# Designed miniproteins, single chains, continued (2), part 3

Each design is a single chain, and the fold is of that chain. pLDDT is the mean over its residues in the fold that is shown.

## One batch from the design tools (miniprotein)

Design m4071
Fold by ESMFold2-Fast:
Structure m4071 (fold): chain A 56 residues (1-56)
Amino acid sequence: MKVEELKVGDRVAVIAGEVIFGTVKEITDDYITLELANGKTVKIPKSEIKEVKKVK
């Protein structure tokens, strides 16, 4: 799936050197912000993203 197909509220697995699972909280032109299962948020630069998958 392309990063451009993401929307806020999607549950995703992001592959960016590591696999990061979270809920999309913000999408900008440069990065996405994910909320992790522990409530922490992380910003992932789009340039570092290899692949994104929506999870059910």
Scores: mean pLDDT 78

Design m4072
Fold by ESMFold2-Fast:
Structure m4072 (fold): chain A 66 residues (1-66)
Amino acid sequence: MTYREGTATHTLKFGPDKSVVFKGKVPVTAFEKEQEVVKLTLKVKGDGGVATVTKEVKLDVVEVEK
């Protein structure tokens, strides 16, 4: 999966068990404030080759002040 922060692109990888494993939070700074929909692109490499899955997810970007 990938997400963008300014001009930077971050790529998340999954484990060798062919599972997508991600836990925790994506930094708020990884999203543009006016972006309500995030496009998630997952490239999976397996025995059948490479498959690409793209899903658009509506996210609410929340800033927490402390």
Scores: mean pLDDT 48

Design m4073
Fold by ESMFold2-Fast:
Formats: C-alpha cells, structure tokens, sequence
Structure m4073 (fold): chain A 110 residues (1-110)
C-alpha cells in the first residue's frame, strides 16, 4: 500500500509538470493568452511542490484556463479540481487539463 501511494503521488507530480509544460508551450503559440497560461503554469508548479496545496492550486489553474478554453470545458475542469481528494484523482484532473491545453494548441497551430 505504501509503495502504491508513493507511485500515485509521483505520477500525480509528473502529471502536474505535464500541465506546466503544455501551458508554457501554448503561451508561446497564443501570445494573447500568455499571461493567463503563465499564471496557470505557476499554480501547477506550486501544486507539485506541496501535496497539501494540490487541490487549491488545481482549482486556481482551472480558473486561469477558463480565459483560454471554452466555458463548458473550463467549468468541467473546475468541478473536477474541486473533487480531487487523492493523488490518483489529482492525476486525473492534471491529465484532463493537459488534454484541454493540447487540444487548444492544435487549434491554434491549424
């Protein structure tokens, strides 16, 4: 159980790094949203540093994402972020955020 908990926590932290990287890439591709994306990246970076703040920082990241993606997608991510009580659920929220950022990056590049 302890090994599984450490693995889930490590996976969650890597997921947060993925969100940070995707946000910074999109900020370079979409300069009008760069400030919101840099704020999002900062919140995911803080989440990765302190496991006690992951939920709070994911909510803030999702709120900044609402300026970049559709309201419907952003509202779903904010709701998901509010429900993340475990590293596994926090990883799921991070993966959904990274997916939304990646989708937006494809739209900007086309």
Amino acid sequence: SKVEEVNEYTAMRLGLVGVEVEALILGRLDPKNRESLEELAEHTREAARDPKKVKEQLIKAAEHLSKVISKEEADKLIELAREVETPRKQLEAANEMAGALGKKAKEVRE
Scores: mean pLDDT 84

Design m4074
Fold by ESMFold2-Fast:
Structure m4074 (fold): chain A 85 residues (1-85)
Amino acid sequence: SSTEKLLEELAEKLEMEVEEVKEWLKKKGIDPETSTAEELIEKLAEIIIEELKKFASSLTPEDVRDLLEEIFPEELVKKAVELVE
């Protein structure tokens, strides 16, 4: 599924196991097995932006898109861009 692919890509990027990402989401009040793709994308976008902010004092929408568009699905890229506008 699209959510499984998204979790796997994020896990690889963060050097984590997919199960660890799923448990993290569950602790945040989202069950990856019962949540919608949109709900998972929103939380994953938040995590990615939080991590990127550790390496940059400011992020433009263009910077976020350029960094993510080749690695992650467009729905997640759009959500991440919205978080820095």
Scores: mean pLDDT 74

Design m4075
Fold by ESMFold2-Fast:
Structure m4075 (fold): chain A 66 residues (1-66)
Amino acid sequence: SDQVRQQSLRISQAMKDGQEKVKKGEMTPKQAAEQVAQQSRQVAPDATVEIVDTAKGPLVVVTFPR
């Protein structure tokens, strides 16, 4: 559980960094989602990482194995 918690914190930081870049105009929402998804796969290689297109833009979903 502690490992999953640490991985979740790193992924949350990557999501925050992506949102900041989009807010500053350095990235599009799609580019930020792709970068966060790639970083999430590196942080949690055993997790399922998906990008879901929503009305509010792309959303990165990370599902940890049980």
Scores: mean pLDDT 81

Design m4076
Fold by ESMFold2-Fast:
Parts: sequence; structure tokens; C-alpha cells
Structure m4076 (fold): chain A 80 residues (1-80)
Amino acid sequence: SLKEKIEKMSKEEIKKFLETLADIARKNGRIDLYREARDALLSIDKMSLEEQKKRVYDLLERVKKEDPEGFEEAIKKFNE
């Protein structure tokens, strides 16, 4: 599952995925999602790995509700 994949992510994989989410949000004009992804990236070194994973998961739940097309693109890129 997506949750299981997130639980196994390293800090570097989390950073890459947040960058992917930011790029998709910017492309789709979802400025609030873009700002959250960028803020998460700026704060990543101040968060525990558990906090990083939770923030990615919470952002993905928002993307799924607010930009379902962007969510499908993000999941496809995450699995490739």
C-alpha cells in the first residue's frame, strides 16, 4: 500500500517525493499545496523521520482531495 511504501522511505526519498509533489502542484496551479510541499522541504532537517513521513502522508491526503489528477500523477511517478 502507499502507507507501507511511505513507512519504508529514507529522508532522501522523502525529499525527492516532496519535490515531485511541489512540481505537480505548481504545474496544476494548486498554490496552497505547492506552498505546503515547499515549507515541508525547508523544514525537513528540523523534523524526525517519523514527522517527515506523517507530513508527506498528510500532504498526499490533501492532494487526493484537492487535486485528484495530480494525486494520480504523483503515485505514478513514485512507483516508476
Scores: mean pLDDT 86

Design m4077
Fold by ESMFold2-Fast:
Structure m4077 (fold): chain A 96 residues (1-96)
Amino acid sequence: SLSPIQQRVLERIKKLKEEGDKAIAENDEEKALSVMHQAALLRRFIVDYFPATPETLKVVEEIYQLLIDLANKLGRPDLAKLVEEELKRDIERMKA
């Protein structure tokens, strides 16, 4: 079973995805960017405070998938590419 804090993080990622999709549907770029900022802060928190385990890596990958999906929906493939490069760096660091 997942730890209580891991479950809360996954619930927060789901809520951010729903908020982001709603912002895109409403053509509200400022709200979509706010959701992306919140997801980036959540990633920073997880990387700084969670142990470097496969379970933590899966949570980080979920956040990056949310960021890549939102960047593409905003018509920003340049931003999606930068986010993909950050994911590769996090994976390399967490495998070490």
Scores: mean pLDDT 81

Design m4078
Fold by ESMFold2-Fast:
Structure m4078 (fold): chain A 60 residues (1-60)
Amino acid sequence: MAEMEKLKQEIEEKAKRLIALDPSLEHSMQDVIAQAKASTDMQTLKEILAVLEKWLAELE
């Protein structure tokens, strides 16, 4: 569904920003992107996005 694709795209963009801020997170963020791409559960995607948003707020 369109909302699910939008959430997956936002997760990828935020994970990419986290890698740019802290390159040591690259492996973990690639795993998160892969998990989000494979996920078909909207709640799981929203939870991943919320965690990434919190980390970005703390690092930026």
Scores: mean pLDDT 79

Design m4079
Fold by ESMFold2-Fast:
Structure m4079 (fold): chain A 68 residues (1-68)
Amino acid sequence: DLSDAQRRALVDEATADASPEAKALVRAYWDAVAAGDAEGFRRTKAQLEASPEALAVDAAVLRRMLAA
């Protein structure tokens, strides 16, 4: 599995050109996942699913993580 540093780097790269709102949502989601924060995970997942831009950005994060 990816280290925290590798995960942060992949999220930062994938979100570099995204809107501030999409960046905040994707970062909050992956921070909750990494921290094992079940409450944060549920909340941020719902917010990601409501944002087409954030979902597209998260798909880029997932592709990078799968390639690593």
Scores: mean pLDDT 78

Design m4080
Fold by ESMFold2-Fast:
Structure m4080 (fold): chain A 65 residues (1-65)
Amino acid sequence: MPSREELEKRLEELKEKAKEIPEEQLQKGMAVAYYLGLAEDLLRKNAPAEEIEKALEEAEKLLKE
């Protein structure tokens, strides 16, 4: 199970990658933003690491296409 520090680091890395999504890929950009926002909200609420990891994994999968 990843640590909170690792999850926060992954969130920041994925936020940086999300900035590179072209405007033409609106659907992808919105989906990534949704999962990153969900992960951030879960981190703030001290949710289980498994739930945060799942949200980050979905965002990462979308970024890879």
Scores: mean pLDDT 79

Design m4081
Fold by ESMFold2-Fast:
Structure m4081 (fold): chain A 55 residues (1-55)
Amino acid sequence: MSDQEIRDIALSLGAAGVTFVSDDLIRVEFEGEVDIDAIKELIAATGKTVDPVRV
């Protein structure tokens, strides 16, 4: 899965922003009531770790 696909999917699931911190770490910013566990599970399937940040 490409970085653009990961970003697009996270945004479609309600993420406010996505930052690729490193090759293995993605920061996902979210506001209010978002299913962050669904975002984590989807990104974990690519072998990357999610750092969830509420803004």
Scores: mean pLDDT 77

Design m4082
Fold by ESMFold2-Fast:
Structure m4082 (fold): chain A 66 residues (1-66)
Amino acid sequence: SPPPERAEPLPPEEVHEQVERALEELRDATLSEEEKALGLALIDHLLEKGLITPEQAERLRAVIER
């Protein structure tokens, strides 16, 4: 069963835009090992919740792991 409508403050299109923006920001960022670990954990949680696609998760992980 899908979550209640009021539990979805952001539409999928905005989530997609935020992912693209995050990719741009991460590309220019120098992350510590702790920040990389937190980023990867967050990506896993977003993927488990179905808020991002597997393709978006892989793109974010690739940028963070670089």
Scores: mean pLDDT 71

Design m4083
Fold by ESMFold2-Fast:
Structure m4083 (fold): chain A 100 residues (1-100)
Amino acid sequence: SIEEKIQQMLESFKKMLEGLLPQTPEMKKLKEQALEILEKFAKEVLEAVKNGASEEEIKKITDKAKKEIEEKLKDNSLLRNIVIHALEELEKFVLEYKKK
């Protein structure tokens, strides 16, 4: 069920990002790069949880993904803030799952 919920969260973020204006080629490229980082992050954090990773290890995975987003989206603060929030929501969900 954790895999299914993470996939549902990713699909929701994908739809949200797809609907963001403006729909320029430059914005589309930034959205694609952001989605690639989100998908990689979700895969890494899910694998870490399944292997019994600590909260500190999960935080390191999140911090790495945040740095990648900050570098790729440095010139688009709105998109950067949205994607960082998405990373934080995924981390929060995963950490809450570890407690159960």
Scores: mean pLDDT 83

Design m4084
Fold by ESMFold2-Fast:
Structure m4084 (fold): chain A 74 residues (1-74)
Amino acid sequence: SPAEEELEKLIEEIEEITNDDSLSAEEAMAKLKEIVARAQEILKEHPDAPLELIERLEAAVQKLIDKINAQLAA
């Protein structure tokens, strides 16, 4: 479905941000906030989105948060 494709694209965008060592913690956080806002919009319109995709999205978000926190602690 279009919602599934959009959620998969957001997961890919988070993974790219997580793997981009050129980004500052502030830049990564700003990008993450934009992606989370887009994900919230998709989930409001499509509450029946597969739980698997939601779990993958949450895991990707947490991994990026962990990286940002590690950068801020250094």
Scores: mean pLDDT 86

Design m4085
Fold by ESMFold2-Fast:
Structure m4085 (fold): chain A 71 residues (1-71)
Amino acid sequence: ERKEWEEAAARVQRAIDESAGETARAAVERVAADSSLSREEKIELFAEALGEAVSERDAELVRAGWLKELA
């Protein structure tokens, strides 16, 4: 019942925070904020940034959730 992407997003956020990776956080935020990128391009860049921090499954769940929020 609870949104799986919210839990995946929390795991991603924790991984970014744990890495002390302002670089990883900045990359994800830059992709999300960049209005010059298409939705499909953002998905691919999200997958790359998230794939470094979390499992492929969690990256997919977060992408799906963020697409809903970005719509």
Scores: mean pLDDT 58

Design m4086
Fold by ESMFold2-Fast:
Structure m4086 (fold): chain A 68 residues (1-68)
Amino acid sequence: KEAEAQKLVDQGAAEYVSLASQIGEEQAAKETREKTIKKLTAAGFSEKEAQKLADQAVQQGKAMLQQM
């Protein structure tokens, strides 16, 4: 469960970085949050946990962009 959550967060962060270069950081944050929530709820996480983890994915992706 924890490993699966971290994998989806990492995937979301990577998608954010890719999207931010194409559509800008604000729109990338919206798209990444929506996609990550959908994937997490499909994996059996609650809506509340999915939202929290999606926020984490966006924050992680923003940190990755700042290091590039």
Scores: mean pLDDT 80

Design m4087
Fold by ESMFold2-Fast:
Structure m4087 (fold): chain A 61 residues (1-61)
Amino acid sequence: MDRRLAEIRAGLSPTERRVYDAEVALQDDRSVTIRDIARLAGVSPGTASRALARIAERLNA
């Protein structure tokens, strides 16, 4: 449900929300890399990788 995704997003830090928004925007592109997500979010690839790991934990909880 979209409501569940909004709740997860609301629980993220501002930087993590930028990474989440970037991943959602690129989700239909099978060739997306962490570097592409990081560039769109305006963060380093390392920051994007850590943010994605936390988002994945929340999505799979």
Scores: mean pLDDT 74

Design m4088
Fold by ESMFold2-Fast:
Structure m4088 (fold): chain A 81 residues (1-81)
Amino acid sequence: LTLEELQEWIRWLEEQEEKVRRGELTPEELEQILKEVSEILEKLGREDQARWVREAPVTPEEVRRAIAVARNYLHHEIQLS
């Protein structure tokens, strides 16, 4: 994983969080975000968190939680780089 990839994922997650807060996302878009967040967590070696996200209900609240968790791990990974 490159620093550029980590920063790009953080930027994408911040954009998705903004859209969730505004209620702009369809259920299909919420599901897609959970899938992409799960993939990010899996690439970071956070298999338990990735599994939790895959099994989460497709709601704005759960998507926001998934985004927050992924952002925290990404910021931590950047500090280790």
Scores: mean pLDDT 84

Design m4089
Fold by ESMFold2-Fast:
Structure m4089 (fold): chain A 71 residues (1-71)
Amino acid sequence: GTERLVALARRLAAEARALLPAAHAGDEEARFEVEVLLSLLRMIASILKLAGDEESAAEVQAMADELEAAL
């Protein structure tokens, strides 16, 4: 039931990861986009947890945490 949300989260994480080099180079718009994508990933993790998909919620939370640490 949550497969579409997990697929969306993986796409958003990939987009954020692709923006990291530009954000590190001082592109404020790229940095802002990564921050927005991080917020969306955390929202998806919360929705997955509420839906009872704790394993997928943990996966998405880990993706968000790794991206925030890399930002």
Scores: mean pLDDT 90

Design m4090
Fold by ESMFold2-Fast:
Structure m4090 (fold): chain A 99 residues (1-99)
Amino acid sequence: MVKEAEEKRELYKRLLRELQKLDPRITEEDLERAIKELDEALEEAIKEGRVEEMLEQLKIGIQVALLELVRLGKPLSSFSEEEQKLLAEALETLAKRAA
């Protein structure tokens, strides 16, 4: 579980860096702050035994970042297989919520 949370944190950091490159409204300072807060949040979750909750929050953050990258024009074919699977899960969740 901790290893999975660390892997999801690293994926989310990569997506945040890609978002910063595509969205000129996101400054390098905003990116550094987000990464620091993410690292601190995971460390606190590990210490407090809330890793499962942190994993769910990371999955949501990853899905939101993937959807935002698509909105900003990143081609679906440019995503990794792992990212494409997570994006498909995000789209299925949105489709189930659409009445």
Scores: mean pLDDT 80

Design m4091
Fold by ESMFold2-Fast:
Structure m4091 (fold): chain A 76 residues (1-76)
Amino acid sequence: SEELIERTNKANKGLVAAVEALRARGVELSTAQKTRLLVALLEHPEDGRYIREALIAAGVSPDLAEEAARAALEAI
């Protein structure tokens, strides 16, 4: 459906923004961490705390997880 396509496109936009923000700081997320972020954005696209905690559980430091979640949500 168009709604599912739009949700997927927004989640991907958020993922790209988060990856670019961290790369600007010299940090590259692993494929597993990027996948966890994408899944979190698809499940709870407006919940920055959930997204941050999901990244921390995947091994991202709290400060980087917070910046990634913020960048992703600002892009959506």
Scores: mean pLDDT 85

Design m4092
Fold by ESMFold2-Fast:
Structure m4092 (fold): chain A 65 residues (1-65)
Amino acid sequence: SDAELRKAGQALGAAARAEKAALEAQGIEADVGGTAKGTDMQAIVRAGDRVITFRGALDGTATRV
């Protein structure tokens, strides 16, 4: 449902923002981006040459890949 997709997106955004905040606390500048294709959601945190990807699931979990 749309509500489940919204919750999954919120969990994904929270995970990505937490990673960004942790990097920034170390003096590393980081940017957050994301993509959604149907039920496939991901957030990407970029810090220089580093790319950290999180995948979202409809059960509201967000997993680092």
Scores: mean pLDDT 75

Design m4093
Fold by ESMFold2-Fast:
Structure m4093 (fold): chain A 78 residues (1-78)
Amino acid sequence: MDVELAEKLLVFAESIGARAVAEAIKELFPEAKEPEPSSIPPSADMDRVFLAYLREQVPELSEEELERIERLARELIA
């Protein structure tokens, strides 16, 4: 996945309160520009929804990158 796509996914995750997924993406793509913190509260339900979105709607993510994001996000949700 390229850095520009990672930045777009970070903005989207932050906008819906998928904070754990946003943190996982930042850890895998530290070169990606971090979005400004949103006033939207973190939501584990939105993290789960966004993980499903990444698997189904973002073919630019390899299975290995997706598995790593899912693992990191699940650790942060718990």
Scores: mean pLDDT 77

Design m4094
Fold by ESMFold2-Fast:
Structure m4094 (fold): chain A 63 residues (1-63)
Amino acid sequence: MEELFKKNLPKIIKETREAFRLIVDALEKLNKDLPQEEIDAWRKRILENIDAEVKKTEEELKK
C-alpha cells in the first residue's frame, strides 16, 4: 500500500495542485473589478502559498 502510494506520489501532487489552481481561478473571477496587475499579484501569492504547502507535505512523506 505505502509503496503504491509513493510510486503515484508525483501524480497525486500534480492533480492536487491542479485542483487548487482551478479553485484560485474561480475565486479570481469574483474580483474582476480589480486592476489586472493587482489580480496577477494576488494570484501569484496564493499559488506560491499552495505550492509551498504541497512541497512541505511531499517532504514529510519522504521521511
Scores: mean pLDDT 69

Design m4095
Fold by ESMFold2-Fast:
Structure m4095 (fold): chain A 85 residues (1-85)
Amino acid sequence: SILDILNDLKKRMEQVALDSGFSPEDAKLIANWLTYAVRMEIPFSEVLEQLRQMFPDVPEDRFERFAREARKLYDEARKRLLEEL
């Protein structure tokens, strides 16, 4: 179901953010926003740009580590959502 896909993405995305060095609070915020963005069909490039603006003090290398893994999860969730239509 759509809800199961979104809940799975949220949980996995929070973990990816934590593994990339974001704080627990920032990881939850990131997971919530990416879950919203995938449902709204926002391109990942725009999602990443908005996150950069939300976290201007986070080092570039941390964003690059995050983006690499997050893109895979985002694209997988998007594909699964299309299969539910």
Scores: mean pLDDT 84

Design m4096
Fold by ESMFold2-Fast:
Structure m4096 (fold): chain A 95 residues (1-95)
Amino acid sequence: MEEEERRKQAETLEQNAEKSLELGKKGSEQSGLSHEGASYYLLGEAYRLRGDKEKEAEEYRKKARELFDKREELVKEVEEGVKLLSEAVQKVSDR
């Protein structure tokens, strides 16, 4: 792959990362974590394509994984909260 093609691909990934981050600001907390994680992943890939910032690429990939892990934890917490709320409503209805 030519260096010019890699630079253009990196620029496209950086633009997509910015758009993903903007979309995350307008959604739910779960959506925000997903979009922020995707943004860091895309930035990591852009740095990898540029070839001069391999350590920064690894750090961004690590941040993306941490955010995706937090998103999964938040989904589980919301599911547990919904279950507890459902049980409480049933207890009140059984008067």
Scores: mean pLDDT 74

Design m4097
Fold by ESMFold2-Fast:
Structure m4097 (fold): chain A 74 residues (1-74)
Amino acid sequence: LEESFAARMEEDYRAALELVEEALALTEDEEFKEELERVRERAREAYEAGDGLGVAAALIEAAVLLAIAKEEAA
């Protein structure tokens, strides 16, 4: 099932971008914004290379950064 791998990578990539966008909306820290942009770029590079593990790693990083941004915004 090639569908499972392609769908998972696509969904992980989309999720990573959404989490980065949400975190960017919550933070006013320029260094934190720069880190979020690096995660977005890493996700894009991994997705374009067909690296599902790289996309998954970027998704995890995005989720962690979003959790930090939400805690700072609270």
Scores: mean pLDDT 81

Design m4098
Fold by ESMFold2-Fast:
Structure m4098 (fold): chain A 82 residues (1-82)
Amino acid sequence: MARAEEALRRLEPKVEAARAGTKATEEDIKAIEEGIEKYERLGFEEIAERIRESLENASPEAIHANGEAVLLSAELLEEMLK
């Protein structure tokens, strides 16, 4: 629980920056890619495919806003399944 709250606190500044028009960074794209790999390893291939499709069609602002959220959601799911 504490780690999830810490992760959400880290996400908030990026969401705010994206709403202000900040474009995606390489770190945001890597976070999404890592999240996709984690979802695939956990057996959630439909979710992974949906994230890939979203990444291909997303604006740079949307990628920035959601990059860490995608990775964090996959990490939280992985922790719950342990």
Scores: mean pLDDT 68

Design m4099
Fold by ESMFold2-Fast:
Structure m4099 (fold): chain A 81 residues (1-81)
Amino acid sequence: IDESEVREAMVRIMAAVENHKLTEEVARLIASIEDREVLTRTAIDVAERAVERGQDPEEILETLRRAGVPEEVLEEVERRL
């Protein structure tokens, strides 16, 4: 298993524990994923679920940006929200 896939699994576990809200800790773990494809799909999935749980889309994007998620990935997340 690639390290990026392990981190994706860790993000999903942490998000589930936090009732699928995007926290700064979850965002930092997403930003640590080295594989761009894995990072992008993980960020989109977590952000979509966080919106479903009532978290504000602008807050989600700002949290991801502060954690160091690349702007290209943030643009993809924004299009999905």
Scores: mean pLDDT 80

Design m4100
Fold by ESMFold2-Fast:
Structure m4100 (fold): chain A 90 residues (1-90)
Amino acid sequence: GSSPLTPAQVEEIKEKIRRLAEKLGASEEEIEALLNVDLTTLARVANKHAPPDQLTISRIIGLIIRAMGHLIDGDKEKALEAVAEALELL
């Protein structure tokens, strides 16, 4: 949908993405890049921090891409569900 999210809803989604990035060991600079929709930086961070299971990190990246898609569409609930699913894999 094209309905805009409220600033509070956007902040909540960004906070969830930030927590995921922090669990991956991302720096503040890398977190800021991720929150500005830099999926290339997310992939670099994931590979750099060498998670125990590459299949799991690929799944996490896929879920973050889905969350960003839902955020762009203005669907907060689906975006948060995708982020929550990604966080459960960590």
Scores: mean pLDDT 65

Design m4101
Fold by ESMFold2-Fast:
Structure m4101 (fold): chain A 66 residues (1-66)
Amino acid sequence: NAEGYLEQAIEKLKQGDVEGASYYLMQAFFESRDNPEMVKLIEKALKKLVDGDIDGAIKYAEEALK
């Protein structure tokens, strides 16, 4: 489910594993297509990750879990 993938993504981000975080964020994105608010937050997390802003990516991924 999207929440499980987001939890894995956050853990990978905290480990500095950008590749693992990207994988789990993409899985969360595909699983959350029926939740537009979660999709928007995952898109923001992915954009922060592309920009090299790991703390920003964690922030948006954690918001997506609310």
Scores: mean pLDDT 85

Design m4102
Fold by ESMFold2-Fast:
Structure m4102 (fold): chain A 82 residues (1-82)
Amino acid sequence: SKEEDVRFHIRALQNGVDNLRKLFELNPDTPQAARDALAQAEAYTKEAEAKLKEGDVDSAQKLALQSEQYLTQAYALIRQQR
């Protein structure tokens, strides 16, 4: 179901946030922009979970997609780029 798909997506995002947080703890040179992006990803993931608990599956999905964009941005910011 859409609700189950969104729930699995949120769990994947929670795991991604936790993994990246651990990586940042091991890397003191992590740019502040990457840490800020991770914080946004975590905030949107929490909002998505709250909306899912309220039964608002559509809002939960939109917030999960926002979280995924910030998580992707955080990963991009820790790569070598000019």
Scores: mean pLDDT 88

Design m4103
Fold by ESMFold2-Fast:
Structure m4103 (fold): chain A 94 residues (1-94)
Amino acid sequence: SFQELYDASLEELKEVAEQAMEELKKLPAEEVKAALEEMLKISGIDPEADAEEIRKAMLEKLKELLKKNKREELLEHAELFVETFVEMIEWLRE
């Protein structure tokens, strides 16, 4: 949730992201790929786009969300989440 993003430190969010990635890597790669592609589709992002286009689209949507809610101080948190998501996408495409 947006409040969880607000209350968590960057260090805490990084730990959660790293734990989530390790747990996802234990699942069948095809199931993880399908789930991430579905998340991209729900967000209006092309799941076949290159990693840089996905990064740009996700970051733009999060920046607009932060600006709309007057929470631009959370930009570093948003960037961390986008980087983690893109890293998972790149791992699945290897």
Scores: mean pLDDT 73

Design m4104
Fold by ESMFold2-Fast:
Structure m4104 (fold): chain A 70 residues (1-70)
Amino acid sequence: MEEQKKIAEEAIKIAKEAIEIAREKGDEVSKRIMEAMLDMIEQMAKEGASKEQLEILKKIAEKFLEELKK
């Protein structure tokens, strides 16, 4: 439970960073996608998602953040 909470917190932090970068770029589509991703991470963490599921969501958020930095 504690480790899953930590992974969810890290994924949420990455998603929030991606939302801010999308906002700065005026990329409304990417902002909405990351807002939906943030909601999904929060809901899945609340429902007790597995460590593997949360790690996958974190990797997706990281990949999206990398694309936004281009």
Scores: mean pLDDT 82

Design m4105
Fold by ESMFold2-Fast:
Structure m4105 (fold): chain A 85 residues (1-85)
Amino acid sequence: SEVERLLREVERLAEQVIQLLREKREQARREGDDEMAEQYDTLIEQIRDLVEGVRALARRDPEVGLREARVARDTLRVILDSLEA
């Protein structure tokens, strides 16, 4: 299924983004930047909510879920590229 393939890609990208955000969060904490660490924590939560929402939507409506999974994939790619720069 195209939707299942896209969901796996979204989950993989989200896992990569969350790992990098966790590393940046711990670095911010070591540097005493509690505000930045909290921002990374909030982003991690938002990404988890995004993945859960897209998965739930795809189970209820595969056609809508397919469109939202593409948007989520593209969004996560932009975030990943930004974090790797």
Scores: mean pLDDT 88

Design m4106
Fold by ESMFold2-Fast:
Structure m4106 (fold): chain A 78 residues (1-78)
Amino acid sequence: SEERIQEALELAREAAETGDPEVREKFLEHVRQLTPEEQIRLLRELGALAMESKDPAVQDRLAELIREVARILREKRA
C-alpha cells in the first residue's frame, strides 16, 4: 500500500540522516512485511532519494539500504 511504502521511506530517510541502527532495524523489519511489488516500488523511491541527496554520507547509507532491500527481495523470491 502507499501508506506502508511512505512509512518505509520516512524510516529510510531518518536512518540515512542519523546513522541510527535502531531506525535501520525498524526500516528493515518494515521492508520484510512488504510484498515483492511494494519492495520493487520502494527500491525505485530509494534510488530517487539517493540521487536527490547532496551529502555523501547520506548517499552511502541509502546505497546500503538499497542493497539490503534488494537482498530481502531476492530471498523472498527464492
Scores: mean pLDDT 85

